# Designed miniproteins, single chains, continued (4): the designs that were tried, part 85

Each design is a single chain, and the fold is of that chain. pLDDT is the mean over its residues in the fold that is shown.

## One batch from the design tools (miniprotein)

Design m14932
Fold by ESMFold2-Fast:
Structure m14932 (fold): chain A 58 residues (1-58)
Amino acid sequence: KKIEAGKEAAEILEKNGYISDEEIEQLSKRYGLDKEKLKAIVKKYKDPSRLFLAISLL
């Protein structure tokens, strides 16, 4: 569940170098995550591995 969200977010960051607000909203809706918490994590963690871990622990 959360691990899958973390993998997808990390893959987006690795391939594109950033995650857009639209992608954050889609991830939030698809995996049932809090949108504001996800935004905060994306702003705080700029590397894919740390982003993956942070989202997986939500």
Scores: mean pLDDT 82

Design m14933
Fold by ESMFold2-Fast:
Structure m14933 (fold): chain A 73 residues (1-73)
Amino acid sequence: MLYEELLELLKKQKAPKGHIDIVRDLARQGREEELRRMLELLKAGKTVDQILDEFGEEAKKRVEEMKKKIENK
């Protein structure tokens, strides 16, 4: 599944726990398109930072909104 593949790639790239937690929360909320985009870019050899840069403000805003939801729970 997209979520499991993305988690394995993030762990292989030594992504911080915060990124893993965000991906887990996105999967729980059914945000499959965001997970798919991250997975595609990671498979292409891009880092999480490069993904955020490439998708710019939109991707950053989504990630920050997810962090706020986690923090408020």
Scores: mean pLDDT 66

Design m14934
Fold by ESMFold2-Fast:
Structure m14934 (fold): chain A 98 residues (1-98)
Amino acid sequence: REELIELLRRMAELIDEMIEAVKAKDVAKAMEIADEFFRLAAEALRRASPEVRRLILKALAYVSEALAALSDGDYATAIEYLEKARELVLEAIRLAEE
């Protein structure tokens, strides 16, 4: 439980770092942060309950959509998807703390 919460908190931090990189138009940094996010998400999925797992998987889908938008130079859409992913990770933290 504690390890899962720590992973989810770090995942939320990485989304905030990705949003800042996208705002700076630093595509290389955003991609590097996304790689670390996917690594932590894989660990979190192994520890998560079915309810928390569902939220993590949905957040992963939004991060993937953000990276696709970023590759097309659509920074505004990338930020929107990252903000949606962040909300889901924060919800996952709340459920994991129960």
Scores: mean pLDDT 88

Design m14935
Fold by ESMFold2-Fast:
Structure m14935 (fold): chain A 65 residues (1-65)
Amino acid sequence: SPYEGGRLLLRTYAEIYRLAAEGMSDEEIAKKVGVSVEWVKRVIDEAGTDPEKLRAAAEELERQA
């Protein structure tokens, strides 16, 4: 349930966004975070590739987690 694992999920998304904003590849992010490359690609594709937007999204999610 999104409500039961919400904070852990937010932390995972925040880390993906932060690493992407720093220019890390999808494969490197997946390895570091411990998720599939396909999941990282989906998350980044939905957010876009703008480093400033990715960083802002990471900061917002980190505050909610």
Scores: mean pLDDT 77

Design m14936
Fold by ESMFold2-Fast:
Structure m14936 (fold): chain A 73 residues (1-73)
Amino acid sequence: SIAAIEAQLDALVADTRKRLARARTDAEVDRIVGEANAQISGLLGQVEDPLTAAKLGLRATSELVEMVLAWRQ
């Protein structure tokens, strides 16, 4: 269901934020973000409606970008 995918995306974003809080180098951040993006793509691949997938992807990606920018500031 879409609700289950949204819950998994929210959990993934929360876990990524915790991992980024412990990251000490740019290389660690790049690895964490790369892994998160791969998992987001996998979850979105389970969404049959392309518009719903795009909306969920935009939300998750914007949250990742904000976390990376906050880490680099």
Scores: mean pLDDT 87

Design m14937
Fold by ESMFold2-Fast:
Structure m14937 (fold): chain A 70 residues (1-70)
Amino acid sequence: MDKAELGRLLDRAGVAAVLGRKDLAIKYLNKLKELGAPEELVNAAIEALKAGDVDAALAALRALAEALGL
């Protein structure tokens, strides 16, 4: 598991979410899941983004960062 790659994808997902680039944020989150990030936390972030709840999405991204040791 490459922490530098996971960190870059997580940062990009967060920036995309804040900018309203929902589809791009979901793309980065799916890549994190492919690389072995916890599926439950990734899915929570994706569901929050689909609901338009950016604050909930950012909270899920924070939990994901903690789970990944970032």
Scores: mean pLDDT 83

Design m14938
Fold by ESMFold2-Fast:
Order: structure tokens, then sequence, then C-alpha cells
Structure m14938 (fold): chain A 70 residues (1-70)
């Protein structure tokens, strides 16, 4: 997989949205959409683990968009 995981550092909302868009594009262009969906779910878990509720929400919305597009 070529999609980077977010670091534990504080990210701006714009940076989180840009990262979410990259994950969305990667998942939709993947030969295995299940892999892309798993990465999105793992990334939501990472944001929740570091207490970034807003980052988790942005990625949750991105996950829902990918699920609807598949």
Amino acid sequence: MKVPLPSSKMMSDADVQALAQRYRDSALNSDDPGVGLSLLRMTIGVFKSVGDTKGAQIFQQTLEQVEKAL
C-alpha cells in the first residue's frame, strides 16, 4: 500500500482534509477496494487514539463516501 498513515502531531483541518482526499482517491483507484476501506478504518482508529475527534470525523465521512462509491 502507498497511502501514508497520519503522524501523531497536530494537523490543521485543511491538512486532514487533504490527507482524507488522498486516501479516498487511493481507495477508489485500488484493485482491491477492501484494502482501501481497511486503511480508512485503521486511520480513523489512529485519530481516535490520539484524541483528534475532528480528524476521526473527517475520515469517517471519507469512509462513507468511498463505501457509497463502491
Scores: mean pLDDT 72

Design m14939
Fold by ESMFold2-Fast:
Structure m14939 (fold): chain A 103 residues (1-103)
Amino acid sequence: DAERQRAAAALAPLLEEAQRAYEEKKDPEPIIKAAKEVLVEMVRLTPVEVFEKALLELGEEEGIEELAKKLIEAKKNKDEEKLKETAEEIAKKVVEQYLEELE
């Protein structure tokens, strides 16, 4: 799926930066904020029909299916505030899970 590959490509550099921050014992908070911004932009630019399938599949694999559903619903309802809040929760969980796997 092109949208899933695009999402993975956008997040990969941020996950690498998170790993480097972990190795250097730096705060991952700036990386989480950057990942949130990437997710918000992708959700805004991609039609809901296209990203819904990719996001639900990614959410299931990463254990964030509930948050993925909330993000889709926020986009369908044009709730920008909820979309930003949910994207931040997804970014935080993905980055934190990635860093936990490095231990």
Scores: mean pLDDT 70

Design m14940
Fold by ESMFold2-Fast:
Structure m14940 (fold): chain A 66 residues (1-66)
Amino acid sequence: MAPVAGARATPEKRALADEVAAALRKRASELAATLPDEELPAAVQALVAAARAELAARVAEIDAAA
């Protein structure tokens, strides 16, 4: 049995990841409806980067609270 560090997610972390992913998809859909094609890829990339930062910060909060 191989040890795996940091790959195990609690139900809380999984629910958080699902929430962030759902919010990301919804926001990307709104951006596609409202922004011109030239701005859309940059806006989506910024949204993905922000979602990754939020997920990392909130996971760190869960780990710090435990």
Scores: mean pLDDT 74

Design m14941
Fold by ESMFold2-Fast:
Structure m14941 (fold): chain A 88 residues (1-88)
Amino acid sequence: PLYRTSITDVGTLKVGDKVTVTVTNTSAQPETFTVNLYAKEGNSLVLVDSKTVTVAPGQTATVTLTVPEKYKHLDGKPAYVGVRAVPA
């Protein structure tokens, strides 16, 4: 498929924190990046925040993810950033 995905360990989740992710389009066409912040709850991953950005070829964009107070019960749990790129 035309999807590019990555997942990165970003330490532990902190409510009220901001996670800044930089995405670069290395392809020859515009791409839409979906950037997801996950936290581990038991044996499951919970989606905490999600942002999308469309980036032109060779350009870089910065996305800021936030941890809302409703996820206070996940404070201190392992956190991960997942990035998916698809043609725009």
Scores: mean pLDDT 81

Design m14942
Fold by ESMFold2-Fast:
Structure m14942 (fold): chain A 78 residues (1-78)
Amino acid sequence: SSSTSEKLKAAAEAAQAGDVEAAVAAVNELPSSMRAGTARYLRRELEAAARDPSAPLHVPAEVAARVNAALEEYAASL
């Protein structure tokens, strides 16, 4: 649905900005069946964003690591 797309976009934007609390909150607003998969998806996207420092949407490795640690803990709690 469009509301799910909006939440996914908000989670991705928060994750790329290094806003751990906003990223986790956005994932937690998704249907229960989607939460673990979305957390894993965002982790992979952050890994990709950290690999290319010349990319328009580059994320520093330290920021990606911090958000990924929180998303892993969140996924493990589900």
Scores: mean pLDDT 80

Design m14943
Fold by ESMFold2-Fast:
Structure m14943 (fold): chain A 75 residues (1-75)
Amino acid sequence: KQEELLKIKNEYLKKLNEVSDRYFKRLAEIEARYEAGELTKEQYQAEVQRVHDEALKESNKIYEEAKKKYEEILK
């Protein structure tokens, strides 16, 4: 059981790191566009919020999937 829990934890952390990497890459692209004058302040704020909300949604899905796997092993 302990080895199975460790595997699920490692897969969970790997997926979260992938979400984090995509989030910061997208955030950097939005910041670069704002600094270049391609986005208004309102557009910049909306894009940052959208990317943040997408990352949270993806992270929540990863968490729920990991939680379900943990619950199955802890029976």
Scores: mean pLDDT 84

Design m14944
Fold by ESMFold2-Fast:
Structure m14944 (fold): chain A 96 residues (1-96)
Amino acid sequence: REKAAEYGEKAAKYGALAAKYSGKEGVPYATAAAIAGIGASAGAYFGLPPEDIARSGRGAAEAGRHAAERSTTEEAKEYAEKAAEYGEKAAEAAEE
């Protein structure tokens, strides 16, 4: 539970940072990764079903990957890739 919450929080943090450094094309996807990361963290904190937490984590991972593909700066790409990584880890930790 604590690991899923921690990874969701990191996905949210890196998604927000990706949005800050992204051009217009990347912002919606980076923002979606941040929101999904918050969903995974909050879901874990409130004890939602593992499948719901994992779905939010996978959502952050998918959105982070899309943001990375649309990144116009190295900073935005790096943060988007980290958001995707932590989203995936949040999903894996939820399904333990």
Scores: mean pLDDT 84

Design m14945
Fold by ESMFold2-Fast:
Structure m14945 (fold): chain A 70 residues (1-70)
Amino acid sequence: DAAKKQAEEELKKARDYTAKFRETGSEEDKNEALKHLGKGIDYAVTLGSQDLMKEVQEINAELVAAAKEI
């Protein structure tokens, strides 16, 4: 499924930018992580995928944790 592959790519980018945000503390890296996470949410909802939604929740928790430490 092309949509599933796009969801996986968007969530991978969200994780990568979350890791960069944790290292840099940069608003730009946080905003990129949120942008890709938002696209991942749209795909997860459209596909009705519980596995993708769980991955979204894990990335969101990591972003929240990183923001609290800054």
Scores: mean pLDDT 83

Design m14946
Fold by ESMFold2-Fast:
Structure m14946 (fold): chain A 110 residues (1-110)
Amino acid sequence: SNLERARETVERIEELAKEIKEKYPDDKALAKTLEDLVETARELLRLAEEYPQVQPLVLKTLEGVLRLIEHAKELLDKSDSPMARNMALLLVATALTEAWVALRIVKKKI
């Protein structure tokens, strides 16, 4: 179901965010952006659990967010350069922006 896939997607987002934060514990900007992203992903999942009509939009958004975090982690795993870190932060910030946009759309539909 869309809800089961959304739940699995949020769990994977949380796992990746935790791994990145554990590897870069002193990177406060990256940690904050990941924490805000996890919180927003959890809120989208909660709304999808209560309102079946938003499940397709929530799932699509969460799958997009997951792809961006997977890219960010891949960049960080391959290079410890400042450029790789800045690109990873940009990807995570883009994921957060997409999640915020989706959250606003979802809240208008309920």
Scores: mean pLDDT 91

Design m14947
Fold by ESMFold2-Fast:
Structure m14947 (fold): chain A 103 residues (1-103)
Amino acid sequence: SEAEKEKKLKEEHEQLEKQAKEVLEKFKELVEKKKNNPDYKLDEEEKAWLTALGLWIPSSDWLEKLKNVKDEKKVEELLEEAEKEIKEQLEKEKEIIEFILKK
């Protein structure tokens, strides 16, 4: 039914929004580590996570940018860039889900 499709669409959108929020919060955590210590060296788990982020949002090499940032202002600019790109990717995924579920 159309009502079941709309309910499923809403549930999928809420799940995508939750996942995007969790991704942004993880990126903020890494940004704060760099902001508090510009010489902070990313561990292998953090590098793997940033590599995975770059596969999901290929507009930037997130690992390289975060690894090499030394300036607090540039760290804040990188966070703003990541927030924008995560929101754009979320909207794209919402459109894909809508296309799949409304057929």
Scores: mean pLDDT 82

Design m14948
Fold by ESMFold2-Fast:
Structure m14948 (fold): chain A 99 residues (1-99)
Amino acid sequence: GLEEARRHFEEAVEAAAKGDYPTAARHLIRGADLAPSPEDFAEAAQYAAVLAREKGIPDLARALEAMSEAFKRGWREGSIATVAAALILVGLQVEADLA
């Protein structure tokens, strides 16, 4: 439900704040799978975007904002945006591992 989707997106932000980007990506995908409607996904993603900005993770905040806007257009668009956000998190992990 919406509460479970919000929880997973919050856990994604917390994992990213700790530098655990693969765990963050898994939580984004899981949260997207659990929301009952595209509007519920959009609300959960927008809430998590605010948390990501507060935690100082602007790349994740932008990705979550993009997910929110995409889910307002439908499941297909939202699913594509969720995969894109997960790939951004994997990219951040690769950059961290190389630094």
Scores: mean pLDDT 77

Design m14949
Fold by ESMFold2-Fast:
Structure m14949 (fold): chain A 80 residues (1-80)
Amino acid sequence: SMAEALAEANKVLELIRRFAQAIADGDIAEAEALLEELKEQGERLIAATPPEQREAVRRLVEETLAELERMLAEAKERLA
């Protein structure tokens, strides 16, 4: 249902906020753990999304995860 998809999307947004804070704090281990949680939560969001919107939501999740992986890689380079 859309209500279930919205609930899962809110969890994704909370994890993104926590990820951004971990990056800001230089906590690479926490950021890596949160990225793994985000991958799992992204799959839950896709599964909760009605079939008509599912492909669009999958693309958005994949693009978002790629951007977060890029941010993590840049943070790791700054700390090396």
Scores: mean pLDDT 89

Design m14950
Fold by ESMFold2-Fast:
Structure m14950 (fold): chain A 96 residues (1-96)
Amino acid sequence: LPEGVKKALEEAEELEKQGKELILEAKKNPAKRLELLKKGQQLLVKSETLRQSVQLVLDHVENGVYNPEALKKLSQQYLEQLKEIPEKIKAEEAAS
């Protein structure tokens, strides 16, 4: 893999790990629960978006597939998912 792609994937893995750890810590710290859940969900969304961005770059480099509409969709999905974080926190609070 290109060095930039490898670093981006490593960053995505670290963001996912940190996000999951914050969500787990939220269960142990009631005083900061909402803050930790929000930060955890933001990191998980960022991790997934970064993985999808890497996949689009690899598709372009390896297969010659250039898809600017997919890049626009990914940007729109990222913004939409960030707006949904308060609702996801509310849903998690109701479910567990």
Scores: mean pLDDT 76

Design m14951
Fold by ESMFold2-Fast:
Structure m14951 (fold): chain A 92 residues (1-92)
Amino acid sequence: DAVEEQARRSALELLVELARRAVEEGISPVELMERLRAKAGITEPLSEKERKTVELLISPIAKLLKEDPNASEEKLEELFEEGVRKALELEK
């Protein structure tokens, strides 16, 4: 449980950072992910499933941060948990 909670916090921190960067650059989270992949030398585009996962996990956080840059960690965590739940449904 402690390891799982730490992994969840680390994932949330990463997704919030990616969301903030997308907002700062004025691009979508999907566009940011494609740009980061290109910089890492990955030439293949994101699959449809990967695009949907990015939209479910990062886009709601980016939207909140654009509207409220000082959004509470609690609200960010709630959006992350909802996004993870929806992303897991894509695996079915």
Scores: mean pLDDT 79

Design m14952
Fold by ESMFold2-Fast:
Structure m14952 (fold): chain A 76 residues (1-76)
Amino acid sequence: MDAAMDEAIRAAARKQGAALGLSDEQTDKVYDALVAGLSPEQWAALAKELGLSPEQLRAIARAMTDAELAAREAAR
């Protein structure tokens, strides 16, 4: 993944995280986990560590996916 696309996705994740009351550091942990492709068990452990619901994690993941699609479209 190129640096510009990574930055755009990370910015979108942080915006969604802030809306959920998360710090940039907490949102970056979710971003890194999504990039690493964690198992459902590892995801549940991260959610518990950060005090997040599955719905909140899904909202951040969706924001990242939407930003990735938009960045890929803009690069055409």
Scores: mean pLDDT 76

Design m14953
Fold by ESMFold2-Fast:
Structure m14953 (fold): chain A 66 residues (1-66)
Amino acid sequence: MREEAEKAVQKLVDEGKLKPGNTVTAVTESGILLTVKGLSETVFEVTAIDPATKTTETFTIEVEKK
């Protein structure tokens, strides 16, 4: 779940779709629902919901700007 969310967040950052203060929703290839909130240019709060397992996780992802 975290690795899939990190991949999705990195893609959104690379595409310029994540900005500080904005919230973006995405779905991973495995069907995990992501709500990504921009805390800064490199720090994002992610709420991940796996509908298959009924699991909800909230965690912080830090990415490096290339």
Scores: mean pLDDT 77

Design m14954
Fold by ESMFold2-Fast:
Formats: C-alpha cells, structure tokens, sequence
Structure m14954 (fold): chain A 111 residues (1-111)
C-alpha cells in the first residue's frame, strides 16, 4: 500500500518532511484525520519553507473535519501568514468561521 511505502521512507529518513507531507495527504484522503494531523505536524517541523503553507492548510483541513474549528483557524492563519494568496486557506478559513456561527468573519476571510 502507498501508506506503507511512505512509512518505510520515513523509517529510513525520519527528517523527510516531503514524505511526511505525502503520508499526511494520503491519510487525509482516507479520512484518517488524527493520523493525518500527526503526519502534517512532522511535515511542518521538517519540510522546506516553501511547503509549510501546504502542510498548515492540510493539517487545518483535517482539524476542520474533526470539528476542531479554533485549531483549524490557527493553521489556516499560519498558511496565509506565509502565503497571503493561498485561495484554499482563505476558503477553508471562511468555512471554519461559518461553522462557529461567525458569518462576518467568514465573509471577510474570502476578501
């Protein structure tokens, strides 16, 4: 399985941020949100600066699916701090605020 392949790469190089990002993405696709969060946390620690916005946005997406809205908002804000043009992070931030009943903040996130 693809997950076992990435786990093998990580065992060979525990600082492989790209492998953790790929593993997190596969776990997210399989709705394994808690495991995806752990993989993205390690990706954020080890990944190049250019990939950190993607790791933050995708960890936020996993948190959003677990209804951890405040933690998801923090991750989407980190993605936008690094890349303010990240349309996915803006859309996800709006979704998180909408789920908290903060309609005005949800609208502002899309601007």
Amino acid sequence: AAINSYKAKIAADPNNGNAYLALGNLLLQQNKYSEAIDAFTKAIAAAPASLKPLAYNNRGTALLNLKKYSEAIADFNKALEINPANAAAKSNLASAYANLGKADKAAAALA
Scores: mean pLDDT 85

Design m14955
Fold by ESMFold2-Fast:
Structure m14955 (fold): chain A 86 residues (1-86)
Amino acid sequence: EVEKLVEQLENTTDEKELEKLIEKLIELAEKKYGKEIEELAKKIYNSPDEEANKLLKEYAEKLKELPEAERKALTIALHVKLEELK
């Protein structure tokens, strides 16, 4: 359940527990949205800053229709994928 995992993330100070919660959120986001997050991260990574910002705004607008917990999970998953590409 994404909502409960996001709440636990906000209240956890243990580094190992935070890492496990982030991994679970990423797994849930990947199962539900699959390749979309990976494709978007690759596109952002390979884009100039101006276009990368535009892609991020478009993604944020798309997420507005989703519950808050799912929006946070997908945002975290995208940022993790972007860090993996560095």
Scores: mean pLDDT 72

Design m14956
Fold by ESMFold2-Fast:
Structure m14956 (fold): chain A 96 residues (1-96)
Amino acid sequence: SKEERRAQMEKVRDYVLSQLPPELQPLAKEAYDRLVEAARAGNLDEASEILREAKQKLPDVAVGTAASIAAGEAYLDGNVDLALQLRKLAEEILSE
């Protein structure tokens, strides 16, 4: 179900957060929350800014996980095009 998939994504998020230094955990959580909100609003420009800011402050694994969760949420909401755009955007930013 969608609820079970969301719960699984939240477990992945929480696991990745738990592996970060304590001082980075609030920043990573804020980036996840902001990125999911931008994705739900369809705001790719804001998502790009959030990902670029996160890349400067967080490990690539945290940034990539945030993008994957946001893309997963878009996919579960039926917006496949947005999910693919978010994945592509994250790949481009992380490859810089």
Scores: mean pLDDT 84

Design m14957
Fold by ESMFold2-Fast:
Structure m14957 (fold): chain A 65 residues (1-65)
Amino acid sequence: SDVDDAMRELAAATIATVTGARLERIEGDTVTLRVRERSAATQERIADAKALAAKLGLTLEVVYE
């Protein structure tokens, strides 16, 4: 539905903002983020983002530069 689509877009934008990553795309319930580096801090941030996404009913995928 239009409301569900809007809520998914809002959730994806929120996840990208709190992780400091770029929103690459949204396909259904899958949100893809692009990150530049693989430091320990980045891995922890990604783990937090995946937990947040799961609470919102989304699947988070990460692409590295």
Scores: mean pLDDT 75

Design m14958
Fold by ESMFold2-Fast:
Structure m14958 (fold): chain A 100 residues (1-100)
Amino acid sequence: SANEEKTKKHLEEARKHIEKAEATTDVAERVKHLRKAIDHLDKAMKYAQTEEQKQEILELAQRLKKEAMRVLRESTDKELILEAIGLILRAIGLELDLEL
């Protein structure tokens, strides 16, 4: 279905950005990739219909949250810290939506 194709595309894009965030040594680049990833996870959640799709969103949200927590440990930049907090809260929101 069109929703399956949209969900798959957004999950693929979210995964790519999470992998780039995990691989980078630059904290600002990490935050940039995590922002793109969470935007794609929000869109995937909108179109997701199967338990398998929801489970992949949960996996990627947890990985994103872990990398955002890493920004809090490694950054002294107030703006990057605030962005990371926002990303953590958005990821928690997705986790709650999926577990209810």
Scores: mean pLDDT 90

Design m14959
Fold by ESMFold2-Fast:
Structure m14959 (fold): chain A 61 residues (1-61)
Amino acid sequence: MSLAEQLLEEFRRRLEAARSLEEAIAVATEYSKRAQAELDPETLEKVEREMLRALLEWLDR
């Protein structure tokens, strides 16, 4: 599994465990900062898009 795939899988797991909007935003902020530090710009764009999609799906629950 690539670093990007590992990060997205870990992000989704932590997001599923979030009990409030505040926790979900904190998780998204943490993983966005981590992705920015560890990924190249092209991979970062794809990861940020997938993270936003996952967050929006979580909000629509």
Scores: mean pLDDT 82

Design m14960
Fold by ESMFold2-Fast:
Structure m14960 (fold): chain A 87 residues (1-87)
Amino acid sequence: PVPAWSGDVKTTAERLLKKARELYEQALKEKDPEKRLQLFRASTELAAMAYKLYPTEEAKELVEKSEKEGGKDARERGLASADVVLA
């Protein structure tokens, strides 16, 4: 798979946020603690990336919510990924 930057940063951020929500919901349903943590971390990374690309209340809330389970290092990775996209 290749990263597809299509249209404006808002569209990209909305797609990332949608994926982050899906991962967050999967994490809530996951019974395996290790896999659950991995899903929360992935959700946090994508939500943080979406928030940095196009700040919205939805993205901010999802970052705060998922970070509680996924950890701050996952958020930092998402922010770093957004910096690459913006460069």
Scores: mean pLDDT 79

Design m14961
Fold by ESMFold2-Fast:
Structure m14961 (fold): chain A 100 residues (1-100)
Amino acid sequence: SLEDEFEELVEEISRLFVGALSLLPDGSPAEKELVALGRELTEAAKKKDIEAVIEKVEEAIRLLERVLPTLSPADQARMRRILARLRELKRRLEELKKKM
């Protein structure tokens, strides 16, 4: 169902946020911002607000792109994979929204 697909996309996005958090410096402004975005994404998902979920994913992508050059080369490679998957999931959410 469309609802099941939405829930699966949100669950994968949440896992990617956890993965991204593990690459950010502890207590950094970026970590705090990503934690806040994760909470807002969870609240939007509970309300089935797909537009708000898309906006929070876009904000997370922008945050992580800004932080990317500050990471070690190994963590940059990991973050680029997370970013590529977040962009793909955002595209899938936008397609799902057209069907809702």
Scores: mean pLDDT 90

Design m14962
Fold by ESMFold2-Fast:
Structure m14962 (fold): chain A 80 residues (1-80)
Amino acid sequence: MTEAELEAAKARLERELAELEKKYGPASAEQRARAEAMLAAGTSAEALSEATADDPGLARAVAELLARRGLEQLEAALAE
């Protein structure tokens, strides 16, 4: 992945996070804690999809957490 590709991916994730926060507000502390617990437990993409199917707030919290982790990884790659 080139530096230009990393910068483009970072800008896209930052825009997506800003739009989620603007439209829906930040995820609740309860939804965020549940999303973090599921990811920490190594929940599969399949099980994660099933758990979020009936909870749009949890789905949003998971999306925000994954995007933030993606940004942290991209920032680390750019710093090298």
Scores: mean pLDDT 73

Design m14963
Fold by ESMFold2-Fast:
Structure m14963 (fold): chain A 70 residues (1-70)
Amino acid sequence: SEEEKLEEKYRALTPDQLAAELRGTVRSLKVLSPEQREKELRYFDVLLKVAETHPELADVLAEARREIAA
């Protein structure tokens, strides 16, 4: 699936690259239509899952979750 391919891509990234992807995705989600946001949220869940495996990303993950939960 596209989600499995995306998970593999994210698992290959460094923590710094994952932090950049998290910040970029949060910025994108804020400007998308509700329909586009729903699709992107599924991909964002994959990114969150991979980022959660990196303790060094805890602060950027908490920030990303706060910004999306508003």
Scores: mean pLDDT 82

Design m14964
Fold by ESMFold2-Fast:
Structure m14964 (fold): chain A 63 residues (1-63)
Amino acid sequence: MSAEEHVEKARRGVEEAIRRGDRVAALAGGHQARQLSEELEKQGHLEEAKRARELSEIAFEAA
């Protein structure tokens, strides 16, 4: 999967958890998105890393 595809997959998971009102799944999604952001930043995918970081913040706010 590309860096963009990884971020899109993570976003869909977080959005689904929020839609269901599943706070535990939203929290888990936030942690996954934060880890993804750190890995993408290490690989030089800075824009995708920023989007993953923003996704983690959205997930934690919803949890």
Scores: mean pLDDT 84

Design m14965
Fold by ESMFold2-Fast:
Structure m14965 (fold): chain A 77 residues (1-77)
Amino acid sequence: SVLEASYLFGYVMGRAGTPSGYATLFGFKLALWAGKPELAPEAGRAAREGNLLGRSQPPLSIDEMGDLLNKVMDLID
């Protein structure tokens, strides 16, 4: 699901310390890249919510980040 992918991508960005504005933008872009522009506002919100949770948690290792990004890619196929 694009919304699940956007949330998880935002979460990973948050664990990396990325600001919520960038997470919103990238969630919006994920919906566009997946060919679902109608979901772009909701994808942006999902990514922002994931980002805020991620920013409240300790930084991820490179390996943990890679594993989660692979799950994001699986969700947008």
Scores: mean pLDDT 84

Design m14966
Fold by ESMFold2-Fast:
Parts: C-alpha cells; structure tokens; sequence
Structure m14966 (fold): chain A 76 residues (1-76)
C-alpha cells in the first residue's frame, strides 16, 4: 500500500498532467521536483497537490496558484 506522501506525489503528478497550458505545466513540474528534493518539503506534497486540484476546479487563478505554491515551498 502507498504511504500518504507517495499518494500525494502521485496525485500531484496526475493533477499536473491535466494542465493544458504547457508553460504552467512545466513550471509546476519544476516546483514538484523542488518539493521532492528535500524531506521537509516532501511533507508539503499533500497541500501542493490540493492547490493544483483547486486550480483545476476553478477555485484559484494561475496567479493565485503560483503565489500560494511559492509560499508553501518558501520561495520568494
């Protein structure tokens, strides 16, 4: 059985695959790679996947999504 973090990584990848804008898709893949590169940031994967899901549901704009991801991953 998958751990919660393995499931969150899978969901993030699946959600990114649904993005139609290739530039945004590439940028989100780069953020996912950054999140995966450190144990402390990996704990943020469930929130990361949820932010992309909310964007796909029309609850967040692209600008809001990117701003919240930067805050989540502590990037300014």
Amino acid sequence: PMSPLERAEKLAKENIAKIKDEKLKKELQEYLDYALSDEERRARLPAFALLIENYLKGKLSEEELLELIKKLLEIE
Scores: mean pLDDT 86

